# Designed miniproteins, single chains, continued (2), part 28

Each design is a single chain, and the fold is of that chain. pLDDT is the mean over its residues in the fold that is shown.

## One batch from the design tools (miniprotein)

Design m4941
Fold by ESMFold2-Fast:
Structure m4941 (fold): chain A 80 residues (1-80)
Amino acid sequence: SQAAADAARDAMFKAGLSANTVEEAAKLISEQARDAATAAGNPEMGEKAKEFAEQAALSSPDVYTAAIVGAEAARKAALE
């Protein structure tokens, strides 16, 4: 559902913001994305979301940007 996707994105964003570095943010966001998809019964989508979130976050100049783009990349991957 849209509400579930939005809640998952918010959780990933919050996880990313708790990081001290872009690399740490990428790891936390990607792990949260994988775990959320696995809990929903879609582990294959979890691996895809993890990969997309990690790549987007690692390409970011700071933790805040990493949290935003990483969470959004995972959300987009989950909806494909």
Scores: mean pLDDT 77

Design m4942
Fold by ESMFold2-Fast:
Order: sequence, then structure tokens, then C-alpha cells
Structure m4942 (fold): chain A 99 residues (1-99)
Amino acid sequence: MTVQTTGPLTVRVGETGTLTLTVTNTSSTDITVTPVARVLSPDRVQPVVEGSDGSSKSGPTLSQEPGGVIGDIRLSPPLTVPAGGTGTLTVEVTGVPAP
């Protein structure tokens, strides 16, 4: 599969950033894709798309501006992408003040 990511790479305290993950199924069979948020540090998260075929693709790292951390992470539900088809997943992250 291929994954194209659009959206902000930085979020501010009190703001929600939405990353849109456009998944293209390059296989000859339908796959179910699941968004995952990989927390790299309190202020950094990386979206990952996991395929039911065992494949995975990482998007770019989203960072919180200085003075904050990543608070809420909201993932879209799993999606079945037909053979040769395209689907979209979302990862929403909210910036909160650092503790």
C-alpha cells in the first residue's frame, strides 16, 4: 500500500490538528487499514497505517509547539479499502499545556 499524509505538522496549546491519511491499496485483494498513533515523546506523535496483510506505513511526525504536550489523540475507525482502491483515515491531536 501507499499512504499520502496532509495536514499540520505542528499543533498549538488549545488547538486540534487533523492529519488526513490517504491510503491506496496497490494489492489485488481488499485490505482493512487501521490508523495508529505512535507516541515518540510527550510533544511528538507519528501516524502509522497498519494493513490486515501485515504491512505498515508511517506518516510524518506531528509536533506540539514549545510549552505544550500532546493531550488527546483521536483515531478514525478501521476502514476496508478495496483492491486497487483508495480510502481516507484521520488522526486528530490536541495540544495541551505541559505539566
Scores: mean pLDDT 82

Design m4943
Fold by ESMFold2-Fast:
Structure m4943 (fold): chain A 76 residues (1-76)
Amino acid sequence: SDLGQQVKQLYQQATDLRLKAQSLGNTEGVKLAQQAQDYASLGGQHVDSGDTQSAQQYIKQSQQYIDQAQQLIDQS
């Protein structure tokens, strides 16, 4: 499903950002990326249960935290 692909992509992006923040010693970036991973994981659970509306909300939350983590990391 499109949502399932979005969840996988967001989880991978969040994982990559967490590792990058960790390598830079950016503790806040690590926390934001971990939040993105958690919301992507929740999105995936709701995709699997057929709760499309909740899945979309968690996907949006994950993207928001990815954007915040990326902005913070780019300042490092």
Scores: mean pLDDT 89

Design m4944
Fold by ESMFold2-Fast:
Structure m4944 (fold): chain A 69 residues (1-69)
Amino acid sequence: MEALDAVNETVAEMYRELSRTLPKEVAQQIAIKAANEGMKAIDEGKSPEEAKEVVRETARRLAEEIKAK
């Protein structure tokens, strides 16, 4: 369960960061999408470290896209 634990931990970190600057609903949507991408990385056989980076990168990218609107 190491890969799932890594994704969940990183999602919680990203949600905490995002919820400081974004509405809770928006931060939650980003966290869910980032978690889905992290889980997809695990399903594709990526390492826990790679899955964590996918979560972080996805969360940051989505936050930037929302701010660009």
Scores: mean pLDDT 80

Design m4945
Fold by ESMFold2-Fast:
Structure m4945 (fold): chain A 84 residues (1-84)
Amino acid sequence: MKEGEELEKKGQELYEQGKYEEATYEYMKAADIYWKNGDYKKTAELAEKAAEYAQKAYDLTGDETLRRAAEQARAAAEQARKLA
């Protein structure tokens, strides 16, 4: 729980700095921790934020890796919602 909360806080701080790509990866790490602990509702929320921030990063850079990250994060959020 504490590890996931720290990753979520780090992701939020990175987002506030405009570092959307880095924020995406921190939120995905947090989502993975909550998934491992069976908190599927929190996993879905964090994965959805990761997808949003990956999309913002893609819109700014055109980096196809970020488009794929957004798709993966959306898929993770959908899977977590089915289990919540």
Scores: mean pLDDT 86

Design m4946
Fold by ESMFold2-Fast:
Structure m4946 (fold): chain A 92 residues (1-92)
Amino acid sequence: GKQGGAYAEAVLADGRTVRVAATSFGDHLGVNAFVLEGDEVVDSAQASAPYDATKEGTAEVEVTLPSGVKVTAKAHIDADGRVTRVEVRVEG
């Protein structure tokens, strides 16, 4: 389908987990970033970037959370416009 999502996790230096979910909506890539302390979401932000989901490729979105944690999500998108994999880089 032309819609699909994947997620990835990274660990901050303080031991908190960053979870990032990326979803293709046909004309854009949506990204949700969450900071988790155990099972509790303590910080979150959303961002999007335009993407032609008829094309296989990669799209990269940067999200800065309210706490100042900077998250870069690189989504891998198949020929059907589905996100198959997300790579996450975190700063802060």
Scores: mean pLDDT 77

Design m4947
Fold by ESMFold2-Fast:
Structure m4947 (fold): chain A 65 residues (1-65)
Amino acid sequence: MELVAKLAALDIDMIAISEGPVKVKYEGDKVTITMEGESDAEVEEARKVAEEYSKLTGLEVELVR
């Protein structure tokens, strides 16, 4: 949940964020979210983050398991 607030900020650093089984990386014009968990809640949260980030920045988002 905390990573959502960080990614929603307009001043986002090119930093890898790790929270439980979810890892988020900002790489140029692309955001990659890696998940290695069974939790649908965490997967859903990652997807919401991806969609929100894409809308705010115009970046492409990719989900990886």
Scores: mean pLDDT 56

Design m4948
Fold by ESMFold2-Fast:
Structure m4948 (fold): chain A 104 residues (1-104)
Amino acid sequence: MKIKAEVTIELESERGRAVVTAKGEGDKGTWTIEGEGLSPEEVRRAAEAARDQALKIPGVKSASYRVEGNRATVDIEGPTAPSASVAAAHGAAKALEELGFKRV
């Protein structure tokens, strides 16, 4: 059975806005962040938190990230990738909350 999961988390601070989107189906998942007013280092920290949370989910075989300015993507593979993509979104949101962002 193919499991589908999708979550979007929007966060705001006095410095800017972040949109975190996670989508997964079957054995693949993708997490993305788009930031306004975020530094590339803050985007990287969110992507690393997302990757690390995905790798904690049993059944994940790989999770890798890439950063391009104020955008980042994490690609997740394994039989639990949809659930791992959701966990990645919440992990990244928590990291951003520690930087002063709030969910809207």
Scores: mean pLDDT 84

Design m4949
Fold by ESMFold2-Fast:
Structure m4949 (fold): chain A 76 residues (1-76)
Amino acid sequence: SAMEEKKEENRKRLGEIMEETSKELKEGVENGNVKEVTEKSLKKMEEIREETKEDPELYEIAEKAVKSLKEALEKL
């Protein structure tokens, strides 16, 4: 179904964004721009969270990631 296809696409995108975020945060620490990287990653994660709102499981994962990034940003 279209919803199953969208769920699979969103799951893949969420995984890719999380992996990219981890890499970019590491590079940001090394380059001294971790705050800018965190802000960019937060925006991307908020977008995927909105896209997954009809999937409780994926939404919960995205929401936890958003919360973690917001908490990290408050400490930077």
Scores: mean pLDDT 79

Design m4950
Fold by ESMFold2-Fast:
Structure m4950 (fold): chain A 61 residues (1-61)
Amino acid sequence: SLAQLRNEALQFARYLGRQRATPEEVERALEMLRDHMRSAGASEAEIDEIVAEARAIYDAL
């Protein structure tokens, strides 16, 4: 479900923050998340929203 994909993306963003991932590593990981969500049937608008939320969580850490 989209809610599950969103939860997984946000948890992964928190994980990247705890690992002190570089901005380049974060962007690569977010692109991989986009591909994963797209293959799971999410729309581009849904993917953009979830990726923006994940990025905001990472930036807040």
Scores: mean pLDDT 82

Design m4951
Fold by ESMFold2-Fast:
Structure m4951 (fold): chain A 73 residues (1-73)
Amino acid sequence: SEMDALLERATKILQEIAELIQSIKDEKLKQEYTERVNQIVQRMQQAIANNDLAALKASVAELEKLLAELKAL
């Protein structure tokens, strides 16, 4: 399903984000990115609980943007 595909994509993005955050040497920057990903994950969990596909898509897009920012560091 579309929801299952989005969840698989989100899981892979989150794994890559976690690895990149782990590589950040500046503790304050690491904490800031950790907080940002946690906020997106909370919104994703809320979207899943509400069966809100549009909100889930938006949250996955936020994760993709955050991943791009981390790769540019």
Scores: mean pLDDT 89

Design m4952
Fold by ESMFold2-Fast:
Structure m4952 (fold): chain A 66 residues (1-66)
Amino acid sequence: RDEALKEIVKYTKKAIDAAEAGNDEEAQRYIDKASEVARKYLGDEVAENVRKALQTVADIAKAEAA
């Protein structure tokens, strides 16, 4: 579990960095990776919550960069 959370945090950081750089495609790839790790180790509900949270953060980062 803790290793899965560490991987999710790693991909979350990369997704935010990509979104801040204006690279929406790369940000989406990292959101997908974080969600996949969450699904594998924490279940579908947690994976969907992670995806929604990261999408919201990425959208905010894009709006602030614009």
Scores: mean pLDDT 78

Design m4953
Fold by ESMFold2-Fast:
Structure m4953 (fold): chain A 82 residues (1-82)
Amino acid sequence: MTPDQQQQIISHLDQGIQSSRNGDVDSAIRHMDNVRDIMQQVGRNGTAIGIGRIIDRLRSGQISPDEVASILQQIRDSILSQ
């Protein structure tokens, strides 16, 4: 993963966390879709699949926006700790 790709992922995660905390589900999904696409491009297919499942659960109301924000924060922290 290039530094530019990492910065794009972090930017979309930060926006996704903010949108989720604000209850803006549509914006949160859009930012998660961007993270998923970049993760697929860099070969992190497991993380991309995981994010896709979170998007589906958020759309169906099976997971709260606050829970999504917490999961995205964990993904962000994991990326920055490397």
Scores: mean pLDDT 86

Design m4954
Fold by ESMFold2-Fast:
Order: C-alpha cells, then structure tokens, then sequence
Structure m4954 (fold): chain A 115 residues (1-115)
C-alpha cells in the first residue's frame, strides 16, 4: 500500500535492501533490478525522466526529494541529496547514482546508530 511505502520504517527497510544490493552489485543497473519492487528504486530509476518531462532541473528535483526525505526523518539521505544537487548533475544517470548513494549513506548511518 502507498501508506506503508511512505512510512519512515518502511523507507529505511527499502534503503537497507538497496545498500545490500549495492554491496553485491557491479553496476547501478544491477542494484535497480535487484530492488525493482521498492518505491525508492522506482524513484531512482524513473524520477529523473519524470522531472525532465515536467520541466524541473535535476538540481531542483534532488532538492525537492531531499526536503521529502528530511520530512520523513531520513536526514542523512537528505543531506547527501543536497550536496549532490550543489554539484550540478547534468545526466539522468548522475541523478540516479546520487539517489542510490544517498540511500546507501542513510542505511549505513542507521546501522552505525544500532551498533
């Protein structure tokens, strides 16, 4: 359900699955394929194209996504996305990688807090 997909705990679990896939994968495409059932992987794959179609720049899209993640308590991912936006990504592949890297950082930060 969409309500479950928006819950912080559910999104953290999706970020953890993406981080585990990233540790085992050779490419961004393998990470996305292994986690295609998650909302976060769908945002990483399709978000850049949807933003471009809607006339939104990639930096603006990443800032908007960062605000969304911050509102849900994903502060590490939000900070990483703001840093990525400041670098001025020019391609959809750079935006997808920035989202995956931000989610991996969030999962690692959560694991460090539990240790």
Amino acid sequence: STAADLDRAALLEQARRIAEAAAKSKSVEEVLEATADTLLARIARHGPAAAAHGGTSYPAFLRGLADFFAALGLETAAAALRDAAARGPATPEEVTRAIIDALVAEARAAAAREA
Scores: mean pLDDT 85

Design m4955
Fold by ESMFold2-Fast:
Structure m4955 (fold): chain A 83 residues (1-83)
Amino acid sequence: SMEDVIKKLEELIEDLEAGKLSPEEAIKRLMEIMSQIEDKDLILQAIGTILRVIGYLFDGKEEEALKVALEGAKRLLEQLKSL
């Protein structure tokens, strides 16, 4: 459900802000959340966020990867709540 997706995204944001997740764990959670979204524009935004996180991780920039994951997750949450 949309409510379940919102809850999972809020939990992801809380865990990211608390420094509890690796970039790989953030990617996994974003992929799981994305699989439950039906809106094509929001799916595309989630894919974009995941690819950016992977890009920073490839460059060994774990701190920037986590920052991108957090900001992307916050943006997705805002847009989901506006549907």
Scores: mean pLDDT 87

Design m4956
Fold by ESMFold2-Fast:
Structure m4956 (fold): chain A 80 residues (1-80)
Amino acid sequence: SVDDIARAVREGRWDEALRLAGEISPEIREAVRRRIEEMLRKGESPGRRAEEVAALVSELLENYPLSTAHRLRAVSLALE
């Protein structure tokens, strides 16, 4: 779920956050990876990083041109 990704980011478990994002799609994993790298360069707090990653994943689930199978999986994961 988006909450699980946000929790992993908040706790500094980057590998787990990227694994969970990758279960949705490779494109979402890559977007999350780039956003984490950007936030780390800016020195943002763990709580703020978690908020921004959750917002990013939510936006990607709503607007990303995913295949039907990926969209169904993403919706299922977001609702859990």
Scores: mean pLDDT 65

Design m4957
Fold by ESMFold2-Fast:
Structure m4957 (fold): chain A 82 residues (1-82)
Amino acid sequence: MEEELRERLEELRKLGLEEEAERLERELAEVRAWAAANPDEVVWATDPVTREERELTAEEVVELALRVAIEQAEKLIRHKKE
């Protein structure tokens, strides 16, 4: 997943969407920092894929944030390319 995100962010940069790539990296870094500070926390959240509300561990929140970042990058790439 991290390598896949890196590849998508690099493609965004090649398309001139450097600011969007930086935003996604910053948002993910903020989630990782929160998870590192709160490793035993459980968050009640909606899974953006299944739309089910469930308890997420800090590790699962990071995985979900990675998946969302990849999906957002792919949408931006598609929009730019048309």
Scores: mean pLDDT 77

Design m4958
Fold by ESMFold2-Fast:
Structure m4958 (fold): chain A 97 residues (1-97)
Amino acid sequence: MPSVEEVVRRAAEAVLAFLEEHLPEVVPAARARFEEVLAYIRAHPELSYDEALALLAEALAALGREHDVPLELLREALWLAVRAAAEALGAELSGAI
């Protein structure tokens, strides 16, 4: 069963991979900010998946404002984060052989 931190880490990694391909210059700043989010989640084990993912989304939005990231790329990154989080939560596809 994935922890809240694990789910958010998977989402953050998906965003970082996307940024590496499209805006590699933003990756160091994004990685630092996402590690701050993950540290906060580790310090607050009471956070739900929804609350923790909202923190990641806010961090991504802040990066977009600071680095003038095109809205189209921010939307794509956010969608990839949501998809990665959903996959982490449903990674046992079901059926679990």
Scores: mean pLDDT 81

Design m4959
Fold by ESMFold2-Fast:
Structure m4959 (fold): chain A 61 residues (1-61)
Amino acid sequence: MEEAVEKAAELLAADEEAKERVLAAKGSIRETLAVIGEAARRHPEILPAAAEAAQLLQEAV
């Protein structure tokens, strides 16, 4: 799970605030997915990266 969270943070590099929140949510896939969704709403340009990060987190369960 921690490795998937770190990969998600790297994919969100365009939004440093979302990246920090994803790293802080280590151990909670549900909370990490919520942060990714919020970041994609604020920054539509990261939507493809956010979708990829969400898929990586779901595959890590």
Scores: mean pLDDT 66

Design m4960
Fold by ESMFold2-Fast:
Structure m4960 (fold): chain A 78 residues (1-78)
Amino acid sequence: VDREELLKKVEKAYEEGKLSEVQKQELIDFLTDEEVTEEQLEKVKEALENGDYDSAVKIAIDHSIERGIKLIREAVFK
């Protein structure tokens, strides 16, 4: 899956008023995260192509939460 192509789709959806500023940022953070799997990218691509922005944003937020928990654990255990 082409991350650059997905980033362009997200920007277009935001310019068309289909995404809020917060939702756009969550999707950009997700698509620029090297730890995101090909499976996760494919699911976001499918959701965006179907106009299911809520599902795409949910996938991005779920990933962000898991990443945040990992970072907090690593910081707290020093």
Scores: mean pLDDT 78

Design m4961
Fold by ESMFold2-Fast:
Structure m4961 (fold): chain A 74 residues (1-74)
Amino acid sequence: MEEWVKVELKVTKGNPYEIIKKLKELGAKNIYYDPVTGILTAEVPKSKLEQAKKIVENAKIGDVDPVEVELPVI
């Protein structure tokens, strides 16, 4: 089965909807964007995590790196 990584990024510049659209094309799911804080969370296939990171970097949202959070494994 595909490994899914929950990623949290802060979008301070650029169009967050464009980033969301590109992430969906990579197969990302459970995408949530908070326009007040600028925080975007998504579950990305681990095999495509590097492509997702390049999408974020290409958007040049500043010096913001994606923050990987551990999936709750109870």
Scores: mean pLDDT 65

Design m4962
Fold by ESMFold2-Fast:
Structure m4962 (fold): chain A 82 residues (1-82)
Amino acid sequence: TGPEANAQLAEALARGAKEGGDEELAEELREGAEYFKAGNFDLLKDLSERARKLIEEAGKILSETGDLEEALRKAEELGKEA
């Protein structure tokens, strides 16, 4: 999964987390999206294990489905349920 797709997945996770009432997780996931956009991959390790696992799982969904729009919908659902 490319950095642009990972950034979109992290943003979808953040929207879900916000809808699920976890503002701190949502903010952290948006920060992760900015790291992907900027190419600052070393900073991803500074994210919580929870945020990193959600991003990894969303990336796995994209790899399995090959459909970015479907993966974004699933990522938003994952964030909401986290």
Scores: mean pLDDT 83

Design m4963
Fold by ESMFold2-Fast:
Structure m4963 (fold): chain A 70 residues (1-70)
Amino acid sequence: MEEELEKIREALEKGDLETAYELIKKLIEQVGIDEASKKLKELADELAKTNEELAKKLERLGVRAIIDVS
């Protein structure tokens, strides 16, 4: 779980939104929408402490991925 969240964070920091989106979808497929949503919100809160722009990007990609896999 934490390893997958770190990969998502690294992709966002590099500006690789396509990789971040695919990693988010894989996380949802592995743990389900409810657990993935919780973990993505926790990551967004952590990112918001240092980089609000990355937190917003993660939130947008997370919502899109949840809709796309639902």
Scores: mean pLDDT 81

Design m4964
Fold by ESMFold2-Fast:
Structure m4964 (fold): chain A 94 residues (1-94)
Amino acid sequence: SSEELERLIASLEAVIAEMEAMLAADPDNPQVARQARGLALLALREALEHARKLGDEETAAQLEVLIQEMLSTDLSIAQAIAVLRRTLALLREM
Protein backbone atom coordinates (compact mmCIF):
# COMPACT_ATOMS: atom_id res chain seq x y z
CA SER A 1 0.00 0.00 0.00
CA SER A 2 1.05 3.67 -0.35
CA GLU A 3 1.10 3.99 3.47
CA GLU A 4 3.40 0.94 3.80
CA LEU A 5 5.69 2.36 1.08
CA GLU A 6 5.72 5.79 2.81
CA ARG A 7 6.68 4.10 6.12
CA LEU A 8 9.44 2.10 4.37
CA ILE A 9 10.81 5.29 2.73
CA ALA A 10 10.74 7.13 6.10
CA SER A 11 12.50 4.18 7.80
CA LEU A 12 15.17 4.12 5.07
CA GLU A 13 15.72 7.91 5.40
CA ALA A 14 16.15 7.44 9.18
CA VAL A 15 18.75 4.66 8.63
CA ILE A 16 20.65 6.92 6.18
CA ALA A 17 20.65 9.74 8.78
CA GLU A 18 21.97 7.32 11.47
CA MET A 19 24.74 6.15 9.10
CA GLU A 20 25.66 9.78 8.26
CA ALA A 21 26.01 10.43 12.03
CA MET A 22 28.26 7.32 12.30
CA LEU A 23 30.38 8.59 9.39
CA ALA A 24 30.74 12.05 11.03
CA ALA A 25 31.66 10.56 14.44
CA ASP A 26 34.22 7.90 13.45
CA PRO A 27 34.79 7.52 9.67
CA ASP A 28 37.88 5.24 9.96
CA ASN A 29 36.67 2.79 12.62
CA PRO A 30 36.29 -0.71 11.02
CA GLN A 31 33.79 -1.80 13.72
CA VAL A 32 31.61 1.25 12.97
CA ALA A 33 31.87 0.52 9.21
CA ARG A 34 30.83 -3.11 9.87
CA GLN A 35 27.83 -1.91 11.95
CA ALA A 36 26.86 0.59 9.19
CA ARG A 37 26.99 -2.18 6.53
CA GLY A 38 24.80 -4.35 8.81
CA LEU A 39 22.19 -1.57 9.12
CA ALA A 40 22.29 -1.04 5.33
CA LEU A 41 21.85 -4.77 4.66
CA LEU A 42 18.81 -4.97 6.98
CA ALA A 43 17.23 -1.94 5.27
CA LEU A 44 17.90 -3.45 1.80
CA ARG A 45 16.33 -6.79 2.83
CA GLU A 46 13.21 -5.00 4.16
CA ALA A 47 12.92 -3.11 0.84
CA LEU A 48 13.35 -6.39 -1.09
CA GLU A 49 10.60 -8.15 0.94
CA HIS A 50 8.26 -5.20 0.28
CA ALA A 51 8.94 -5.32 -3.49
CA ARG A 52 8.36 -9.11 -3.49
CA LYS A 53 5.10 -8.71 -1.49
CA LEU A 54 3.83 -6.29 -4.18
CA GLY A 55 4.95 -8.59 -7.04
CA ASP A 56 7.32 -5.88 -8.33
CA GLU A 57 9.83 -8.29 -9.93
CA GLU A 58 11.84 -5.49 -11.62
CA THR A 59 12.46 -3.56 -8.36
CA ALA A 60 13.12 -6.86 -6.52
CA ALA A 61 15.79 -7.82 -9.09
CA GLN A 62 17.48 -4.39 -8.76
CA LEU A 63 17.45 -4.67 -4.93
CA GLU A 64 18.99 -8.19 -5.14
CA VAL A 65 21.90 -6.67 -7.14
CA LEU A 66 22.40 -3.99 -4.44
CA ILE A 67 22.33 -6.66 -1.69
CA GLN A 68 24.94 -8.69 -3.60
CA GLU A 69 27.14 -5.55 -3.92
CA MET A 70 26.85 -4.98 -0.13
CA LEU A 71 27.77 -8.64 0.59
CA SER A 72 30.61 -8.93 -2.00
CA THR A 73 32.65 -5.83 -1.05
CA ASP A 74 33.96 -4.29 2.19
CA LEU A 75 32.16 -0.99 1.55
CA SER A 76 33.09 2.11 3.54
CA ILE A 77 30.32 3.86 5.50
CA ALA A 78 30.09 6.49 2.71
CA GLN A 79 29.78 3.75 0.04
CA ALA A 80 27.09 1.92 2.08
CA ILE A 81 25.15 5.22 2.38
CA ALA A 82 25.40 5.61 -1.44
CA VAL A 83 23.87 2.11 -1.88
CA LEU A 84 20.96 3.07 0.43
CA ARG A 85 20.42 6.34 -1.48
CA ARG A 86 20.11 4.27 -4.70
CA THR A 87 17.61 2.04 -2.84
CA LEU A 88 15.64 5.13 -1.75
CA ALA A 89 15.49 6.33 -5.40
CA LEU A 90 14.10 2.92 -6.49
CA LEU A 91 11.40 2.96 -3.77
CA ARG A 92 10.37 6.53 -4.69
CA GLU A 93 9.70 5.33 -8.29
CA MET A 94 7.29 2.56 -7.07
Scores: mean pLDDT 84

Design m4965
Fold by ESMFold2-Fast:
Structure m4965 (fold): chain A 100 residues (1-100)
Amino acid sequence: SKEDEFRGILTQLLTIAHELLKEAERLNDEKTKERVEEALRLLYERTMEGARRAAELLIEVAKELKEKYEKEGDESSAKSMENTIKLLEELRERLEEIEE
């Protein structure tokens, strides 16, 4: 059902958000941490609009982390962020397809 699909996407977004939160904490990056915590608040609303806005915010965070890792020469972490961005973009597209 569309409801089950939405719950599945929401669960994946929550998982990614928690992984990015741990990443921000590891880097001692308060700005990134606050932005991920905002995405988590949006996801906890359990609405389509909240999930879409959270996905967009998480994509932006992952892109900024990728650029940071690339500048630092951390190719492995940059590649991980690239994969995270692709997954987030796929989840955002699936949210748009379910129902507005």
Scores: mean pLDDT 89

Design m4966
Fold by ESMFold2-Fast:
Structure m4966 (fold): chain A 93 residues (1-93)
Amino acid sequence: SQIEEAEKKLEEAVKRALELAPPEHESLVRNAGKLLLEAARYAKEGKILEAEISLGMALISLGVLKLTGAPEEVLEALEEAIDAVDQILKLVS
């Protein structure tokens, strides 16, 4: 299904971001990944408000990573993960 494909993309993107994260950014990348995975889970449970809040918090984390000079490959991986969450939200809404 399209939801299963988006979930796979999300999981792979979060994994890639964590593998690429330098030690100084690892904690914030891990937290962003957790929030994105939680957003997808809430969306699948029909908890759209909770999903949007978790996604919003992940976007704030991405903003901090950009401001603190996280590698472009880490930022691109997290943006792919965000796109996957957006796809799941559109499919369940």
Scores: mean pLDDT 90

Design m4967
Fold by ESMFold2-Fast:
Order: structure tokens, then sequence, then C-alpha cells
Structure m4967 (fold): chain A 68 residues (1-68)
């Protein structure tokens, strides 16, 4: 539903802010963010919002680069 998509967008925005604020040495936090972003991507895809799913996967990739 549109309400569920809107909520996922708000969660994605919050996770982006957390990712930007997370130190690369905080591996546990980065792994948690990756997991949460993957969940958002899956839910967005199931709701048919491919753009939102792609954005969430992009942020997960950014978190993985910080982890590496």
Amino acid sequence: SQQQIQQLRQQLEQLQQQLDATDPSDKEKLQQLISQLDQIATQAYQLGDITLATQARGLAAEAMKKLS
C-alpha cells in the first residue's frame, strides 16, 4: 500500500542518516544497517516500488564498502 511505501521511505531516510554518521570502525553497527537496508529493499520490491528497492540496495552497498 502507499502508506507502507511512505513508511519504508521514512525508514530509508533515517538509515541513510545513521550510515553517514557511522564510523567505519563500528563494524557491528554497519552490519546491522546492512541487514535493515536489505529488509527495506525486500519489502519495497514486494510492494512493487523498484526505485525504493534500488535505493535501499545502493545504501547497503555503501555500508558494505565502509565495512571493507
Scores: mean pLDDT 87

Design m4968
Fold by ESMFold2-Fast:
Structure m4968 (fold): chain A 72 residues (1-72)
Amino acid sequence: SGGEVGFLGLARGLVRQSLEQARNPETTEQAVRDAVTAMDSAASIGGPETAKEMERLKREVEEEGRRIREEA
């Protein structure tokens, strides 16, 4: 979306990369928690609009982590 800033795009990319690195079922939960912590930090720095986007991504990341774990 043209309304998004590069900061949000970068944050999404880093979160996705973290999950790809930890597609191993034993480490997926830890990688998801690390990604969530990073998103919480980004929300604190970026303000209310960033916080809303990070909360949305957090739900998606947690759901993907659950699927990876269940499919393993």
Scores: mean pLDDT 67

Design m4969
Fold by ESMFold2-Fast:
Structure m4969 (fold): chain A 91 residues (1-91)
Amino acid sequence: NPRELALKQIEKILKTSPKSLFSVNDVFDIIDELVEKGIISKRTASSLKTVLSRAFKYGPKLLSKTDIYNALKFYLTLIYGGDPTKLKFLK
């Protein structure tokens, strides 16, 4: 299950990081590590970076470890669920 493997690796990265707050570039580094380890595809990484870029543009500029874990869990669940159009955003 690539979603579960990605979430376990994200949790490990976050727990071992000395950072308490993460910028968009810090989160992109986490996503790139998942690609380098073969846990997610470059396409999945591109999709995650696109939605996170929008979230950081219109939301907080820094996220806690809990916020990042929950955001990545949410978007990975949508991506591996096979329907990105089921994003629960009001049209």
Scores: mean pLDDT 77

Design m4970
Fold by ESMFold2-Fast:
Structure m4970 (fold): chain A 89 residues (1-89)
Amino acid sequence: ATPADWAAVAAAAREGAKLITSPEQAEIARRLAEAAEARDVAALVEALRAYAAALLEKARKYGDAEQQARVEAEAPRLLAAAEAALRAA
């Protein structure tokens, strides 16, 4: 992966964090961004999957239709960006 690929993953994590109202989920997003900056593939995969799962679960239980739609759009983007960076590494 190029520095730009890792930066894209970190940026996607920051964009995803804008959909979060929970401090716990914001902490997961922070860990994801830090893992991407460190290029720690194992930590990145773990944090990203935890982040996506937490966003989807929160939106399903507590989000309105608009919030659910945003999370459903952003979670696949975060996963795709991370997988692209990991495959290129």
Scores: mean pLDDT 69

Design m4971
Fold by ESMFold2-Fast:
Structure m4971 (fold): chain A 87 residues (1-87)
Amino acid sequence: SLDDVVEELKAKFDELRKAPEEEIEKLLEEMYEWYKKQAEKLSPEDVELVTIATLSELQELKKERPEIAPLLDKFAEKIREVAREKI
């Protein structure tokens, strides 16, 4: 369900907030693969909602952890690309 996807998304962002800098790139790669799989299963409307939530969380995390901002910006572009293919 959409609620389950949103809860999993929140858990992944909580992990990103706590992870050492050296683990961030791997966690973002895993999150990207997870996101692609969810985008295939969800309606276009639900993909749009999850995309908006993801981009919002990335902007907030970027304020909290400016040292990883370039990795977060790269991830945001990948997420936008997945959304463009589905919406």
Scores: mean pLDDT 86

Design m4972
Fold by ESMFold2-Fast:
Structure m4972 (fold): chain A 66 residues (1-66)
Amino acid sequence: SMKELEEKAIELAKLKGIAKARSQGLTVLSVTVEEVDENTLKVTVTTTEGEIVEYFDKNELLKLFS
């Protein structure tokens, strides 16, 4: 269903953000996702060294599950 695809896209965005922080040797404390519009997810990864913000195209993430 579309709801399941949306949930998978959000989870993938979180995982991509966490993976980026960890690839830089950073300790992840928390991760949040905001839908800033219908096509854009904003992922904020809070680390011991500060915040990393990434923007993802929601439609590109959804294509990975279709």
Scores: mean pLDDT 84

Design m4973
Fold by ESMFold2-Fast:
Structure m4973 (fold): chain A 72 residues (1-72)
Amino acid sequence: VEEAYRKALIDYLKNVLKLDDETIEKILSLPLREQLWVARVIDLHGVKDIDEALELTRQLRAEGEARLEAIR
């Protein structure tokens, strides 16, 4: 099931987002959950640099966790 999802993600990154093979491999080296987040950040924010996309993904996750902690 994860293999089928990985193939779909690679097709999306290559054909829709037009990323190069090196950038795709860097994304695929991440845990599956982080791969999805990074792909979405690149798509929604138009970030082409993988390092910027990773940093933005980490920032958004940290803010989400902080908001969850703040509710109780």
Scores: mean pLDDT 70

Design m4974
Fold by ESMFold2-Fast:
Structure m4974 (fold): chain A 114 residues (1-114)
Amino acid sequence: SEELIEEIAEKLVEFLEARDLDAAAQYILRLLEEGVDPRLIVEAIVKAKERLSEETKEWIREEYERLRERGAESRLETIQLMLAWLLSRDEISEEEKEYAIDALEALRNGRFRL
């Protein structure tokens, strides 16, 4: 649903512009638990990226470096790392989208196949 993608994108922009990566990741986790298709979530992340300020994008790159060094030990931390990684790319390739979709699907099923 195009309307659902837009709704998710708007919420992600709201959280990220507020510098709340935790709230953004919790929101994604809730959508997965509610049965939202990971493909729609990833398309929403792509749309959110296009709407983010340059200052927020710079903050996300710094968050990605920090999270990458720390690693991820929970579902929430894995979503934070994946979200920061995807949003820190100059351009999101189709391969990177498919990787993110597979990662979210693994998390939905209680599996950490990343």
Scores: mean pLDDT 87

Design m4975
Fold by ESMFold2-Fast:
Structure m4975 (fold): chain A 81 residues (1-81)
Amino acid sequence: KKEIEEILRYLGLSEEEIKEILEKGLVLPISEEMDKQVKETQEAHKDNSIEELKEVLRVILLENLENGDKISLPSLSTLEE
């Protein structure tokens, strides 16, 4: 539970956005598929800042929330490395 909140904060989501995602239950457990997506995004943005990568991932999460889809989360290790 706390790990999910820390991942969402790491991606630059507000406390209100985090609370809404958790309350709606639109979050899946940490997924290897999402870890692969993050690694692909990191490779595509390897010349860009970490902040730009975070913004791209934040947009993807918010789009899934708006569509009512289940959101898979990457591991913190994938986001930190």
Scores: mean pLDDT 72

